Designed miniproteins, single chains, continued (4). Designs and how they scored, part 50

Each design is a single chain, and the fold is of that chain. pLDDT is the mean over its residues in the fold that is shown.

## One batch from the design tools (miniprotein)

Design m13722
Fold by ESMFold2-Fast:
Structure m13722 (fold): chain A 116 residues (1-116)
Amino acid sequence: MKLSEAQLQQDIDDAMVRMAESVILTTSRHASPALLAAVRQVLEAARKEPDPQMRTLRISAAIGASSSRDEQRALQLLQQVLKATTIDQLKQILAQLSKISDEDASKGLQRTIDKV
């Protein structure tokens, strides 16, 4: 792997974690405050984790903390986003999140994609 590719991957991973944080905060806005705080704490820990494998594991823990089927689906798709290696893969995965019943979450995801 070239150094520039490793640096790009790190920037993409960091951007994806920030996007995951934004999506979870939007999707879970009607969840209990305790659940929202727990998910946010796990995602903040993931953002600070330098090991991509451990970052993935922390996102998996957040999925387990979710009480809603839609929240679990969103977190599972966000876990796949963190594994994406290209912007096209990211767009494809985020398009699946648009099938969740929360239209505000879908619009938030589209705005996030447009900023990347």
Scores: mean pLDDT 53

Design m13723
Fold by ESMFold2-Fast:
Structure m13723 (fold): chain A 118 residues (1-118)
Amino acid sequence: MPASEVRWIRGKSVREILEEQAPGAEIVTEYVTASGRVIDAVAVTETTTTVLEAKKYGEAPSSEEVAAAREAALEAGAETLTLIVAHFEEPQEEPLDLEAVPEFAVVVRGPTASLPGA
């Protein structure tokens, strides 16, 4: 598999991270995909769909969360998907507090795969 670009971010709020990855985009918390999956936060520009999942420190996003992020990117028709995994020491409440500062965030960016049949 081609490696996606991976970056680490520290010392920034969820809002600051989303605004840097998707400048000028509206941030939607508790985004609902066409399949009914809920995503913690989504921001869409003309070129990228940015998805943020809040996780407890050391937890990886589930396969269902990755599938929801891909579905949101396909719905938006954006060229790239930016997946942000924000790691917190404490569990986060819904809806996600955009002013919350994670211990760190991992940003993964890659092409939006157009797969037949979503």
Scores: mean pLDDT 76

Design m13724
Fold by ESMFold2-Fast:
Structure m13724 (fold): chain A 115 residues (1-115)
Amino acid sequence: MEERLERARRLADELIQKVEETLKKNEGKSFEEIEKAVIDTVREGVRRLAEELGLPKELQDELIDTAVSAVRIAINEAKEKGLSKEEIRDLLLRTVRAVADQIVATIEDYLRKQE
């Protein structure tokens, strides 16, 4: 369990880094382009994390859906509030960090139930 949980945390941290890089590369683009780029990055990162850990397809799909939904909600809220580009970046990074922590917690719970 410990070794798989450490691997989950490492993959979650890599997801956060990839989102930060995606936001930097898409600086100055439209909301629609940023949304697509971040969602594509999150979807691929969560898929890879689930596959690397050998998670069931149903759990993989649930984690991807939850992560993508959280990002969409954050971007929609940013649009409605008229947030600055800096505030949008900070909001999205906070959202992805919270999602990464939730994913690790869900994986830890899943692994404990397998013992």
Scores: mean pLDDT 83

Design m13725
Fold by ESMFold2-Fast:
Structure m13725 (fold): chain A 80 residues (1-80)
Amino acid sequence: MEKEARELAAQAADAALAGDVARADALLERLAELAAKDPRLGYLALAVALERLAEAFAAQGDEELAALAAALAARARALA
């Protein structure tokens, strides 16, 4: 379920960035279950989370980390 993996990854990244550790942990557990069934969903989730981190780093003015996160996201997406 690619849509589910993308939505869970985006929500997990957003929860982690907001400091909601309990929610992030619950969402990551669900993503781990999906990745165990299909590793490509794991790569898709990683790509979405890294895209969210790239946006957060760019918003903080850290263009170097934003570019690195975006590059890693593109590689993960290619493996999905």
Scores: mean pLDDT 80

Design m13726
Fold by ESMFold2-Fast:
Structure m13726 (fold): chain A 104 residues (1-104)
Amino acid sequence: HMAELEKRRREIGLKNAERVKNKDVTEEFVEEHHKENIELYDKITGSPIGSRLAEKIGPVKASEVISRVQMAVMFPDSDREALIERLKTEYGVSEEEIEELERL
C-alpha cells in the first residue's frame, strides 16, 4: 500500500507543478494542494495528526509543518532545535505536536 500512496503523491506533485507553470496559482489552489498532502500523510502514517493540525492552524500551514518535520527526520543533520523554534514562531505549533509528528 505504501507504493500506491507514493505513486499518488508523485502524481499530485506533477499535476501541481504543471498548474504552477501555467500561472494557475491561486490561494484556493494552494489550500487544495495542502489538503491533499495532509490526507496522503494520514494514510501513510496511520495517524490523524495531520487532520488535527489542519483544524488548529489550517490545511496550508499544517501541510508545511508536516513536510518540514518529515524532511528533518529523513535528514538528521538538520538542526532540530532551530526547526522547533521556527515552527513554534511561524506556525504556532507546540513542541509536543512536533514530537508526535517525529514519532510517526
Scores: mean pLDDT 65

Design m13727
Fold by ESMFold2-Fast:
Structure m13727 (fold): chain A 96 residues (1-96)
Amino acid sequence: DLSEQEQKELDARIDFAIDMIRSGELSLFSFLLGLPGIGPEKAKKLVELLKKRGINTVEEFLALPDEEIRELLKEVGVAEKDQKLVLAELERLRAA
């Protein structure tokens, strides 16, 4: 469901994110800010919601079920098309 251009951009972002996660240099806020359709305000709201659920790291966030992540994205107002792109990126990151 991704265009060729979207696939190439996704691949580049995933490679970068994997390296940063593995190095421990990537905060949850910075990770979320890099996801499609998530600006600073939505990233901040997501961090606050995740913290209330006891989720403070990128690894803990990636361990959440896709249904729960989709509901969180919907709650902070991420558009449905961007929710789909986010879930595709998270699936690729989990597979690495």
Scores: mean pLDDT 78

Design m13728
Fold by ESMFold2-Fast:
Structure m13728 (fold): chain A 71 residues (1-71)
Amino acid sequence: MSLEELQEEGERILEEIREVHEQLGNPPDSQAIIDSLEHAFQLAAQNRDKETLEQIIEELKQMLEDLKKQL
């Protein structure tokens, strides 16, 4: 996957995370984790670090799955 494709995938997952988190009433504990992951994603993208970006995307996928289980 290209760096551009990884960035687009991560942005889509982050948007879905925000939607699910809003449905849960924006719990502060998970908000802090989401903010941390978003910051890490942006840094990896800025540094063009594909390996770190792929790792962050997997963490985003796990966070999304965990949030969906709370619905």
Scores: mean pLDDT 83

Design m13729
Fold by ESMFold2-Fast:
Structure m13729 (fold): chain A 61 residues (1-61)
Amino acid sequence: ALSAAQKAAIIAGLQSADDRTRLAAALRFERLQPSAAQREEILGQLSPEAQAFFRAVATRS
């Protein structure tokens, strides 16, 4: 389960102007093995650009 602080940190990272910070946040979230509901909760908080980036990272090995 993700705490409110962990969700806020991940969302902030995914919305960063720095691509490395976005990637690090996406990989950290994936390493937590999030449920489908947790993924949709995070996606709902992101801009369309950040959502596209997150989905692209999630399809990589």
Scores: mean pLDDT 74

Design m13730
Fold by ESMFold2-Fast:
Structure m13730 (fold): chain A 68 residues (1-68)
Amino acid sequence: MELSDEQLRVEMALALEVLERVGRDAVLSPAEWVAEMERVLAERADTLSPEQLAALRATLARLRKQVE
């Protein structure tokens, strides 16, 4: 699936925020990483457009399904 440059940028920003919160030395499983991204998304939901929020939720749901 193709991602728009804007969507990719938002996903990278979310991943960087998770890295800042947990630190680069933290070892996370894929499931723990997804859970941390879900927490960051919940905290930032009010700062995102409805389209960005829907796209990120869809991405996290897909990742969650893959790690379960």
Scores: mean pLDDT 69

Design m13731
Fold by ESMFold2-Fast:
Order: C-alpha cells, then sequence, then structure tokens
Structure m13731 (fold): chain A 95 residues (1-95)
C-alpha cells in the first residue's frame, strides 16, 4: 500500500542516516581510544546520546508491520551499530 511504502521509506531514511552518522562518530571515538585521548566522561556522554537515538529509531521501526522486510533489514543495521559500540566500550575498559 502507498501508506506502508511511505512508512518504510521514512524508516529506511531515518535508520540509514543514524547508522551512517553513528559509524562516523564511532570511528572518531576509536581513533581517540587508540591515541589514548578518549575520556570516560566523553564516552559516557556519547553513550547517553547514542542510546537516546537508538530508542527513537526503534520507535519508528515499531510502526512497521512485524513481517515487513524493511523492518527486519533496518533492525539488523541498528543491532550491528549497537554491537560495534559495545565492542568500543569493552576496548576502553581494557585500556
Amino acid sequence: SAALAALEAEAREKVETFVRDGNAALEELKKKLKEGKLTKEELENFKRQFEGQVALVREILDKLPADSPVRAEMEAKVEELVEKFKELEEEFKKK
């Protein structure tokens, strides 16, 4: 339907923008971590903002039918980005 197609297009645009921007931000944080410049405060501030954005994109995805292929694809991209952030947190705890 036209209404479903519009919701799927909105979800795709919002999630792909979030994933692109999130990956860019994570690469900058990884660089700072490697250089010994990443602080606990900076990481905690990023985490709060990141978790807020994840919640917002998940609310958009929840508007899509459970059997939507676009929902499944977009949920997978969000989960991949969340896992990359968790990996960064674990590396920070090591050094």
Scores: mean pLDDT 88

Design m13732
Fold by ESMFold2-Fast:
Structure m13732 (fold): chain A 65 residues (1-65)
Amino acid sequence: MDAQLAQLGAEARAGLIKAGASEEEAERRATELVDRLSAVPDPAAMVREFFAATEALVREVRARR
C-alpha cells in the first residue's frame, strides 16, 4: 500500500470518529475511500476526491443524529 494512501485513510478514519462514527464504521468507510482513491491515476484528482469524499462522509455521520 502507498504510504500516502495509508496516511489519508488514517486521517479520514480519525475525522469520522470525531464526527461521531463508531470505530468499526470509520474503519470500513476509510478503507472503502482508500480503495476508491487507489483507482484514481491523477494525484491531484485523488487529493481533491479525498477532501470532497471525507467532507461528505463527515456530513452524513453528523446528519444521522
Scores: mean pLDDT 78

Design m13733
Fold by ESMFold2-Fast:
Structure m13733 (fold): chain A 98 residues (1-98)
Amino acid sequence: MNDEEYKLLYKALTAKTEGEFYDAVAGNPSVAGKVFAYFASFTVEEIEKVLGKKLPNWIKSRSKEYFLTMLGIIGGGKYRKVTMDQLKDDIENAKKVA
């Protein structure tokens, strides 16, 4: 991902509202696909630990199936499993450009 995509990734993971999240991922299939891969591969608690902060309440209030379905539609319905090291590297890079 480039710096713009990392900024959008951080915005998506820290979006206070579902609307702000959609603004970050809509039209950005690479970002949507990465967020899909994280929620498909890891628990909310694992993602929060790497992020170093709590995910927005609206994300935590949604079912995993709902969230993955939404992101799958935006991201073209495909993802690859990501490793914990890939999640850590992506979030570290996102924090640097946020």
Scores: mean pLDDT 76

Design m13734
Fold by ESMFold2-Fast:
Structure m13734 (fold): chain A 67 residues (1-67)
Amino acid sequence: GAVEQVMNYLKQMDPVSLDKFLQLLDPEVATKLRQDLGSNVQDLAQKIVANVKNLALALKNLKEVSQ
């Protein structure tokens, strides 16, 4: 599923890029992940999936205006 693909992507990121990416999410979640990457990865994957869904909806709305 999408969560699994996101988790695989997160595992492939270098620590600096991962930390920077997670700062785009909730700051509290990013701070906790820095200390415990293994335990919190699933929660972050779920948040990323939700963000992607929201971005897809925003893009769809913008497409109507842009065309």
Scores: mean pLDDT 60

Design m13735
Fold by ESMFold2-Fast:
Structure m13735 (fold): chain A 71 residues (1-71)
Amino acid sequence: SEEEIEELFKKYSVNGEISFEQFKKVLRELGFDLTDEEVKRMFDVFDTDGTGKLTKEEFVELVKALKEAKL
């Protein structure tokens, strides 16, 4: 659910953003068995400003896409 995704963001975020390393930990907790290369490709698509971090909105949409294939 979206509530579970928001709880994961709260657990792993630093200064309101999730880094690539924190995002890999989230995916592991959700049970996704993805390579670093696969995770990086997805991360970079949603990191539209190129900061190397995801905002809450970018994170929620990416995780929803992974869980429900809604993109």
Scores: mean pLDDT 76

Design m13736
Fold by ESMFold2-Fast:
Structure m13736 (fold): chain A 96 residues (1-96)
Amino acid sequence: PGDGLAKASMSELKEIAEKLLNVLETEDLSEIPKGAVLTLKRLLTAFINNDNDAYGLLGVDTIRLFLKKYGSVSDDPEKLKQQIVDFVKNVGKLLP
């Protein structure tokens, strides 16, 4: 059932996960609760490592929700950081 955004290839989702994880590790994220940062790092790392557990599955779902909300990841690290902040604020209540 054809939504191109929901059908992003596994390779594309991993590239996105790596970009998001890099921002989470290198940028100042004081606007985001530390618990949310740690949860996102865990989910993205599990997905990148091909973990077949609940964290790996949540990582895939989290990236798909991010793409559904924003359409793409920004090439600008500052813009991507802001997208992550806004994502956590808007969907943080829905994240475990």
Scores: mean pLDDT 70

Design m13737
Fold by ESMFold2-Fast:
Parts: C-alpha cells; sequence; structure tokens
Structure m13737 (fold): chain A 65 residues (1-65)
C-alpha cells in the first residue's frame, strides 16, 4: 500500500467511526460500485467525501490480501 492509500484509509475510518479492518471489509462489498461507496461513506461521515479519497480507499482494498 502507498502512503496516500494508508492515509485515505485512516482518514475515512476516523470520519466514519469504523475501525480500519471494518472499513476495508465494508468497502470490499462496493469494489464494483464506487459511487455507492462514496454516497454511503459520506452519509456515515456526515459530510461529502471526495472521489479521490474513495479511489485511494478502493485501491487499498484491492491491494489487501
Amino acid sequence: LTAAQLQAVQAVADATGLSVPQLLAFAATFVDNPADLQATLSALAGRPLSQATVTDLLAAVKAAK
């Protein structure tokens, strides 16, 4: 994982109140639907999350074993 991907994972986890493992497992369900992931995580965070942040998060999910 790149530093940017790790930072995106931690930032989203902090914003949503999910642990990093919970966030990665949750995001893995949405790998084919990044727009739905962005909408759901934005709702959990109580604010809009950027497409770039969601892209980095999905890249981190795909890189995880």
Scores: mean pLDDT 79

Design m13738
Fold by ESMFold2-Fast:
Structure m13738 (fold): chain A 60 residues (1-60)
Amino acid sequence: MKLSYSIVEAKLKAAGADSAFATPGTLHVPVEESQREAVEKAIEEIKKIDPTVNVKLEVL
């Protein structure tokens, strides 16, 4: 199963991410330390649905 970029971005924003941007093959998500744990859990849930999703956290 493959998720669209829009669905992945929406799930990450629901977990507390303020923004996300895509490069070929990777979704980058800038987060503050206070948001890291919630966003990491959201990434784990997304990967259960689509293990091919590649997300990189960028801690500010």
Scores: mean pLDDT 75

Design m13739
Fold by ESMFold2-Fast:
Structure m13739 (fold): chain A 81 residues (1-81)
Amino acid sequence: MEVTLEAEGEVTVEQAEAASKKLKEIGEKLGVKVAADVIDAINTAAAEGKKVKVVATTDKESAEAIAEALKKELGLEATLK
């Protein structure tokens, strides 16, 4: 079942690095390319001092894993729908 993941907020470079490591692990284990897009969005926003906005559609298990990583590493509340 596909779900849409949405998350937004401010991130620091340090938080972005920690989240990138976890998201890379998730992408490799689950074989999902969307994790790479999320990593790029987070790192770009952190480097520019801007709010990140993530919108990604993927399977429920991958979306839940990404949402957990965003909440735990970045403190971003993620909505799944």
Scores: mean pLDDT 78

Design m13740
Fold by ESMFold2-Fast:
Structure m13740 (fold): chain A 68 residues (1-68)
Amino acid sequence: SEEELVRKMLEQLEELAKTESKAGVSAVAAVALAEARRHLSPELYERFEAGVRELAEKYGIELPELAP
């Protein structure tokens, strides 16, 4: 399901946040958000974006400005 895909992507990003540089994780998150915007429904994209923002806050990662 798309919800399961969102959960798996967030889990992978959190593991990267533990092991990779902040700049590297920021770049991966930006690509993941761009791809999610193309393929997910608006509601699921909103959930994914919220999860990414929570991870960024938790690990002190600066995200690129997300267009509406």
Scores: mean pLDDT 79

Design m13741
Fold by ESMFold2-Fast:
Structure m13741 (fold): chain A 55 residues (1-55)
Amino acid sequence: SEEIERLKKLKEEALKDFENYFKDLPQDVRDAMLQFYKKLIDKQYEEEVKRLEEE
């Protein structure tokens, strides 16, 4: 689906934006923040994909 591919691209762009945003933080803080946001983004992506597949 084109819509699923767009969501995947948005997910990748969001992750890159967060990596850039947290680049100046201490390594331990950066890793914790990135892990947290990756989980949130992955969950949102899975929920949106499921919604599209059910419609």
Scores: mean pLDDT 79

Design m13742
Fold by ESMFold2-Fast:
Structure m13742 (fold): chain A 94 residues (1-94)
Amino acid sequence: SLIEELEKKFEEILKLLEEGKVEEAKKMARDLLQTAVTAANRSTDPALQQLMLAVGFAAQEIIEAIETKSLEEAIKLAKEIYKSVRRLIDEYRA
């Protein structure tokens, strides 16, 4: 359920960005970062800890993209970041 929650948060961030709701997207990305860091710190599974750290770094990159890039470029980068995170999730589930 944690991984499914994180995937849903990534999808909501992308939706909010595409709708031009930039501040709501940033808030969701900060919530994603906090959830991932908390999960990493509480995990005793090294594989889950590494996945959660990767999700945290991804959320931070999305926040930076929103703050430093055009909306169009931030959306493009956020999609590529989510694609990379999905590959890591698939690897973890395998």
Scores: mean pLDDT 87

Design m13743
Fold by ESMFold2-Fast:
Structure m13743 (fold): chain A 78 residues (1-78)
Amino acid sequence: PALSPVQREILAEAQLTAMEMLAFQELRKTKSPQSKKLLEEVLELSDEARKKLNQGHDPDEILKEIEEKKEELKKKIK
């Protein structure tokens, strides 16, 4: 069945949590100051997205923003 608005909001929260978890895992492993800075930027972007979601922004809009940021990070970290 199609996702309800509530389910889309839960999906957005799950995507933010997954991104944060991956960033924390990489941050624990890396000793490069440059990589640490990039990972800290990921966590800052995640906080901004979560704040927007909590303010009642459209979950689909937030998911799109997260997807774009993940692509930027792939290019810079990998």
Scores: mean pLDDT 73

Design m13744
Fold by ESMFold2-Fast:
Structure m13744 (fold): chain A 59 residues (1-59)
Amino acid sequence: AEAAGRTAEAMARAAGMSEEGARAVGDAVKQAVLDNPAGDEAGQRAASEAGRRMMAEYG
């Protein structure tokens, strides 16, 4: 969860998002992984969707 959130935040920063937007992406991805711990695939899918939604909103 922590690593996934940090990776998503770093990717959002690399894409040119604001500090606030990048943090929001990282937090959303971390939470999605925490909410979907039962399967790696389900957790990764939820994390990708959460990150993309935040990037669309802030990017």
Scores: mean pLDDT 71

Design m13745
Fold by ESMFold2-Fast:
Structure m13745 (fold): chain A 77 residues (1-77)
Amino acid sequence: SSEERREFEIKVLELALEIGKELGLSPLALEVIELALEGVKNGEDVGEEVEALFAKLSPEEQRKLLEAIKRGYELAQ
């Protein structure tokens, strides 16, 4: 269950990164997803660092990033 959850989270974030590139997310917005993905892969809690980078994004970039994650989640199911 723990391993299956981690594999699912990795799949969601990898798909979100691909979708984010297609949606034209900025390098900084893509870095937010990449940091989250590496954290999950390494078993590290990077939530505070992810939140700090996300806060540097414009409201438009924040919305696009959340849309990429949502679509990644839907596609991963």
Scores: mean pLDDT 87

Design m13746
Fold by ESMFold2-Fast:
Structure m13746 (fold): chain A 81 residues (1-81)
Amino acid sequence: MDKEELLEAARRVLGIPESEREKWDRFLEAVIDRLLETKDFSEENVKKIVDEVADELGLPKEYRDFLAKKVIRAIEEAKKR
């Protein structure tokens, strides 16, 4: 799985407008880099990494479940290629 393909899938699944791309790219890039480094795309590992990155970037705790679900969907979409 390629970092660029996974980033693009995540941006589509999250519905990120171009005006907010810089903000969300920081989050998505950090999550994707850690996923690619561990090579573990399980729901458990995605939730763990999303929680860690969200905490580091000061994102609200209530968004973590939502963000984790979107990242999981992006991984599934990227795997269909």
Scores: mean pLDDT 75

Design m13747
Fold by ESMFold2-Fast:
Structure m13747 (fold): chain A 91 residues (1-91)
Amino acid sequence: SKSVEKLLKEIAKFLGLPESISKFNDEQIKKFLKEVEKIDPKTAKVLKSAIKMAKEGETGLAAGVFSIYAAVFGKDHVTKVLKKAYKEVTK
């Protein structure tokens, strides 16, 4: 989905993750979400919600919700969680 690609690209820019995360196929997105959930179930829940919003055409709202979550709960913490999950998907 182009909307999910756009969401993941905005998350990658905001958190300083590799932009290649935006190129994940559906199978890689499923694995990524599962790896995030193993590390931090709360971050996974918010990310799943953002992806659902993006699929429903609300990509800007999805990016905003995730950015607010990261700002409130610690940008560095959320970045480390997503980097660890990203590394598992791309190995």
Scores: mean pLDDT 86

Design m13748
Fold by ESMFold2-Fast:
Structure m13748 (fold): chain A 89 residues (1-89)
Amino acid sequence: SMKELAEKIYNELAQFRAEKVRELVEKYNAKPKTREEAEEYQEKLDEEVLEAMGKEARRLIEEYKIPTSAKEDEDILHELLLLLNKLIS
């Protein structure tokens, strides 16, 4: 069913995100000393995760032959997440 396929793709994205977060946390091994430093570190981490997620979303739409009008990886990720949420709900 479309719902089962959407759940599978969502789980692949969720697993990829979790692994990428773990990889980047280990790579940077940041020890922020202030709230401001912690927020800056989190923003940088979130930006790198979103960039990686955009590339993974492009791979997934190509693999599963999902149509999109989006050209940029960030827009593809956004459209894919909206589609998956709509199909799973």
Scores: mean pLDDT 87

Design m13749
Fold by ESMFold2-Fast:
Structure m13749 (fold): chain A 86 residues (1-86)
Amino acid sequence: MEAQIEAAIEAEVAAAPEEARELVREAARLHGQALLAKAAGNTEEALRLYERALELAAEAAVRMGFDEEEIRKAMEEALERAKAAL
């Protein structure tokens, strides 16, 4: 599972612009860790890791020219959906 998550992370990084690649890589890594924590039943750790992944993904999106308000709204919606799914 972890090796497959790492492969998915590298695929997302390869698709990202050079300027955002490190942020995308770290966001994807934290998202993978959040999924593993959720699978282990550690809801608090999963939410903490997911929130951090969203922060880095938002920073990458800003660097790619997306609107900060739309990014903030998308982050809030994603976090509420994650809470509801747990």
Scores: mean pLDDT 74

Design m13750
Fold by ESMFold2-Fast:
Structure m13750 (fold): chain A 99 residues (1-99)
Amino acid sequence: VNLTEMISLLLLAMSLSVSSEEERERLARQVLEDVRRMIEVLKTAAEDPGDPRFGPGPAASAEELAEVAKRALDILAKYAPESMHEEVEEARRRLEELA
């Protein structure tokens, strides 16, 4: 995950607050899938801190990824359809367990 991908996710999550009901469901699903991917990246980094994929490049730090994922989940909790709330809370629990 790189800085551009993180910014894109955050902007997409923020757009939920101004989206129509129909667009909100689609956007919320995309945001949740992107957050789940970031959580898997963070889990891999925690299990193998020496992984060269997390080296000193333009790639985001684990701390930056966790903060972006948390912000996106907070937005999902406010604006996502009720049917997704359980999945959002499960993702939050997984992220908190990695902190």
Scores: mean pLDDT 71

Design m13751
Fold by ESMFold2-Fast:
Structure m13751 (fold): chain A 91 residues (1-91)
Amino acid sequence: MEELKEKYIERIRKAGIEMVKAAIDQGKVDLAKEILRETGKLIEAVKKNDDPEFIEKVVERVEKISRDLKAGKITPEQAVEELKKLVEEAK
């Protein structure tokens, strides 16, 4: 369980870092800070949850937001909004 959780946490960290870089590249430093904050909250939610299906769903959604942001399908503002919605769902 703990070894699987660490792999999921690393996937969220990687996606978060890539989203932060994308936001900075677009001159959106304040949004990069919000992305870092919201991904940190999701890591905390994963650490306290033992439902593998829930954890996997959260990780897959974070990775999708990262891919969509890097592909230019969403803006950094939209990425922050989607992450905040995911944090609320994870409570």
Scores: mean pLDDT 85

Design m13752
Fold by ESMFold2-Fast:
Structure m13752 (fold): chain A 81 residues (1-81)
Amino acid sequence: MSFEEALQELIDTFIEMIENGESLEKIVEELKKKADEIVAKYPEHADEVERLVQEGLSMYLAGRPVEEIRERLLELLKRLS
């Protein structure tokens, strides 16, 4: 799996959990787990992974629409490609 594919999977997991109505606690736990797995494989990208997770969670906590969150995170992913 490439770094880009790993980030796409992280974004897809986050959006799916929001759409399924999962608790904030479960969302944070799963995102941290996925982010840690990506950082373990791509430690040079740790700062970018952390930024993407923080941006997504901040938008979610601010009550942004799921479609807006998805679009923003995909824009960040494209900047890292």
Scores: mean pLDDT 84

Design m13753
Fold by ESMFold2-Fast:
Structure m13753 (fold): chain A 85 residues (1-85)
Amino acid sequence: MTYKITLTFPNGESLEETVTLKDGESKVLEDLNAILTLTGDKLTITFPVYNLSLTLPVPAEGESVTGTVNIPEKNVTLTITVTRL
């Protein structure tokens, strides 16, 4: 399945990357410094530098799901949007 991942910072800036994943596959999102893993009906985005992860449901085709991760050290909340293409 093909996904567009959008990482939005509190200042309104965003980074996007498009990735194709199969079930059980993990890929490094180089532009986002993140790892995306597809497992069944779940997408897990991991931020290794912050030791943080977020699990979102796989969106329907053409739809998006959104979640947030808080970085306690920086007191910053990142918004992650995953769109299924």
Scores: mean pLDDT 81

Design m13754
Fold by ESMFold2-Fast:
Structure m13754 (fold): chain A 92 residues (1-92)
Amino acid sequence: GKVKAPINLSAEQISSTKVKVSWESANDEPQNFYVFKKDLATGEETFAGKLTNVKSGSLVIDVKPNTTYKFWVKASNAKGSATSEPVEVTAK
């Protein structure tokens, strides 16, 4: 069937320069997950990291302090891809 987007995205600031982004797969099969971030002040979008051939994951991502980011996760395999709704965090 069609690849489903990641679900249950959360973003938690763990230090002034680090955010932990976590998610779950909505698919029963393993996926490749690609994590992206966008700095809302500059509009800069960055590929932040990946996990391959897993059902769920988390990544610790570098951020600038006092900056609002959107994070989203793309699930993909050989049959297609789907992108999550974004989550927002304002780094303190």
Scores: mean pLDDT 82

Design m13755
Fold by ESMFold2-Fast:
Parts: C-alpha cells; sequence; structure tokens
Structure m13755 (fold): chain A 100 residues (1-100)
C-alpha cells in the first residue's frame, strides 16, 4: 500500500543519511556503528515493503541497539539526537506494521 511504501522510503532515506554521516566521522568506532545502523535501516525498509512483520521487528531492534551504543560514544547533544532518531524510527515502524 502507498502508506507502507512512503514509510519504508523514509526509513531507507534515514539509512542513507547514517551511511553518509559515517564517511564524515573521524571516530572509527562511531563510523562503524553508523554504517551498521544504516544497513539495519535498509533491512527494515525491505522487511516493511515485503510485509514481513518478524523481520521488521528484528531489524528495528538491531537499529535501536546500534543507536543506543552509538549514543554512548557521542557528546550529549549528538547522543540526544541519536535517541530522538531511535524514538522516531520506533514510532514509524509501529505505524507501518499496523498497515500490514
Amino acid sequence: RLEVEILAAMVEIAGAVLRVAATHTEDPEAAALLRQAGDALLELAEALRAGDVEAAREAARRVEALLAELAGLLDEEDAAAMRRLAASLRRLTEEALRLV
């Protein structure tokens, strides 16, 4: 459905943004976590498009865990931004799964 396609596209864009952020990050550990979170967001977008509820839930859990670990490496301003992103992605995933 169009709504699921839009939500999946938003998740895919978020993943692309995190991958780009990884290329501009000087901390190799933070860069690795950003790349992993971006990859997990792509997996989430694909699961949402496929209507695979369990795959989407698993990908969302991986994203939340990676963003939480990343927040631990950042200053408070950037950590707060990562926590807000995780909360937004959680709400978006829950909304998309209601449409499947």
Scores: mean pLDDT 82

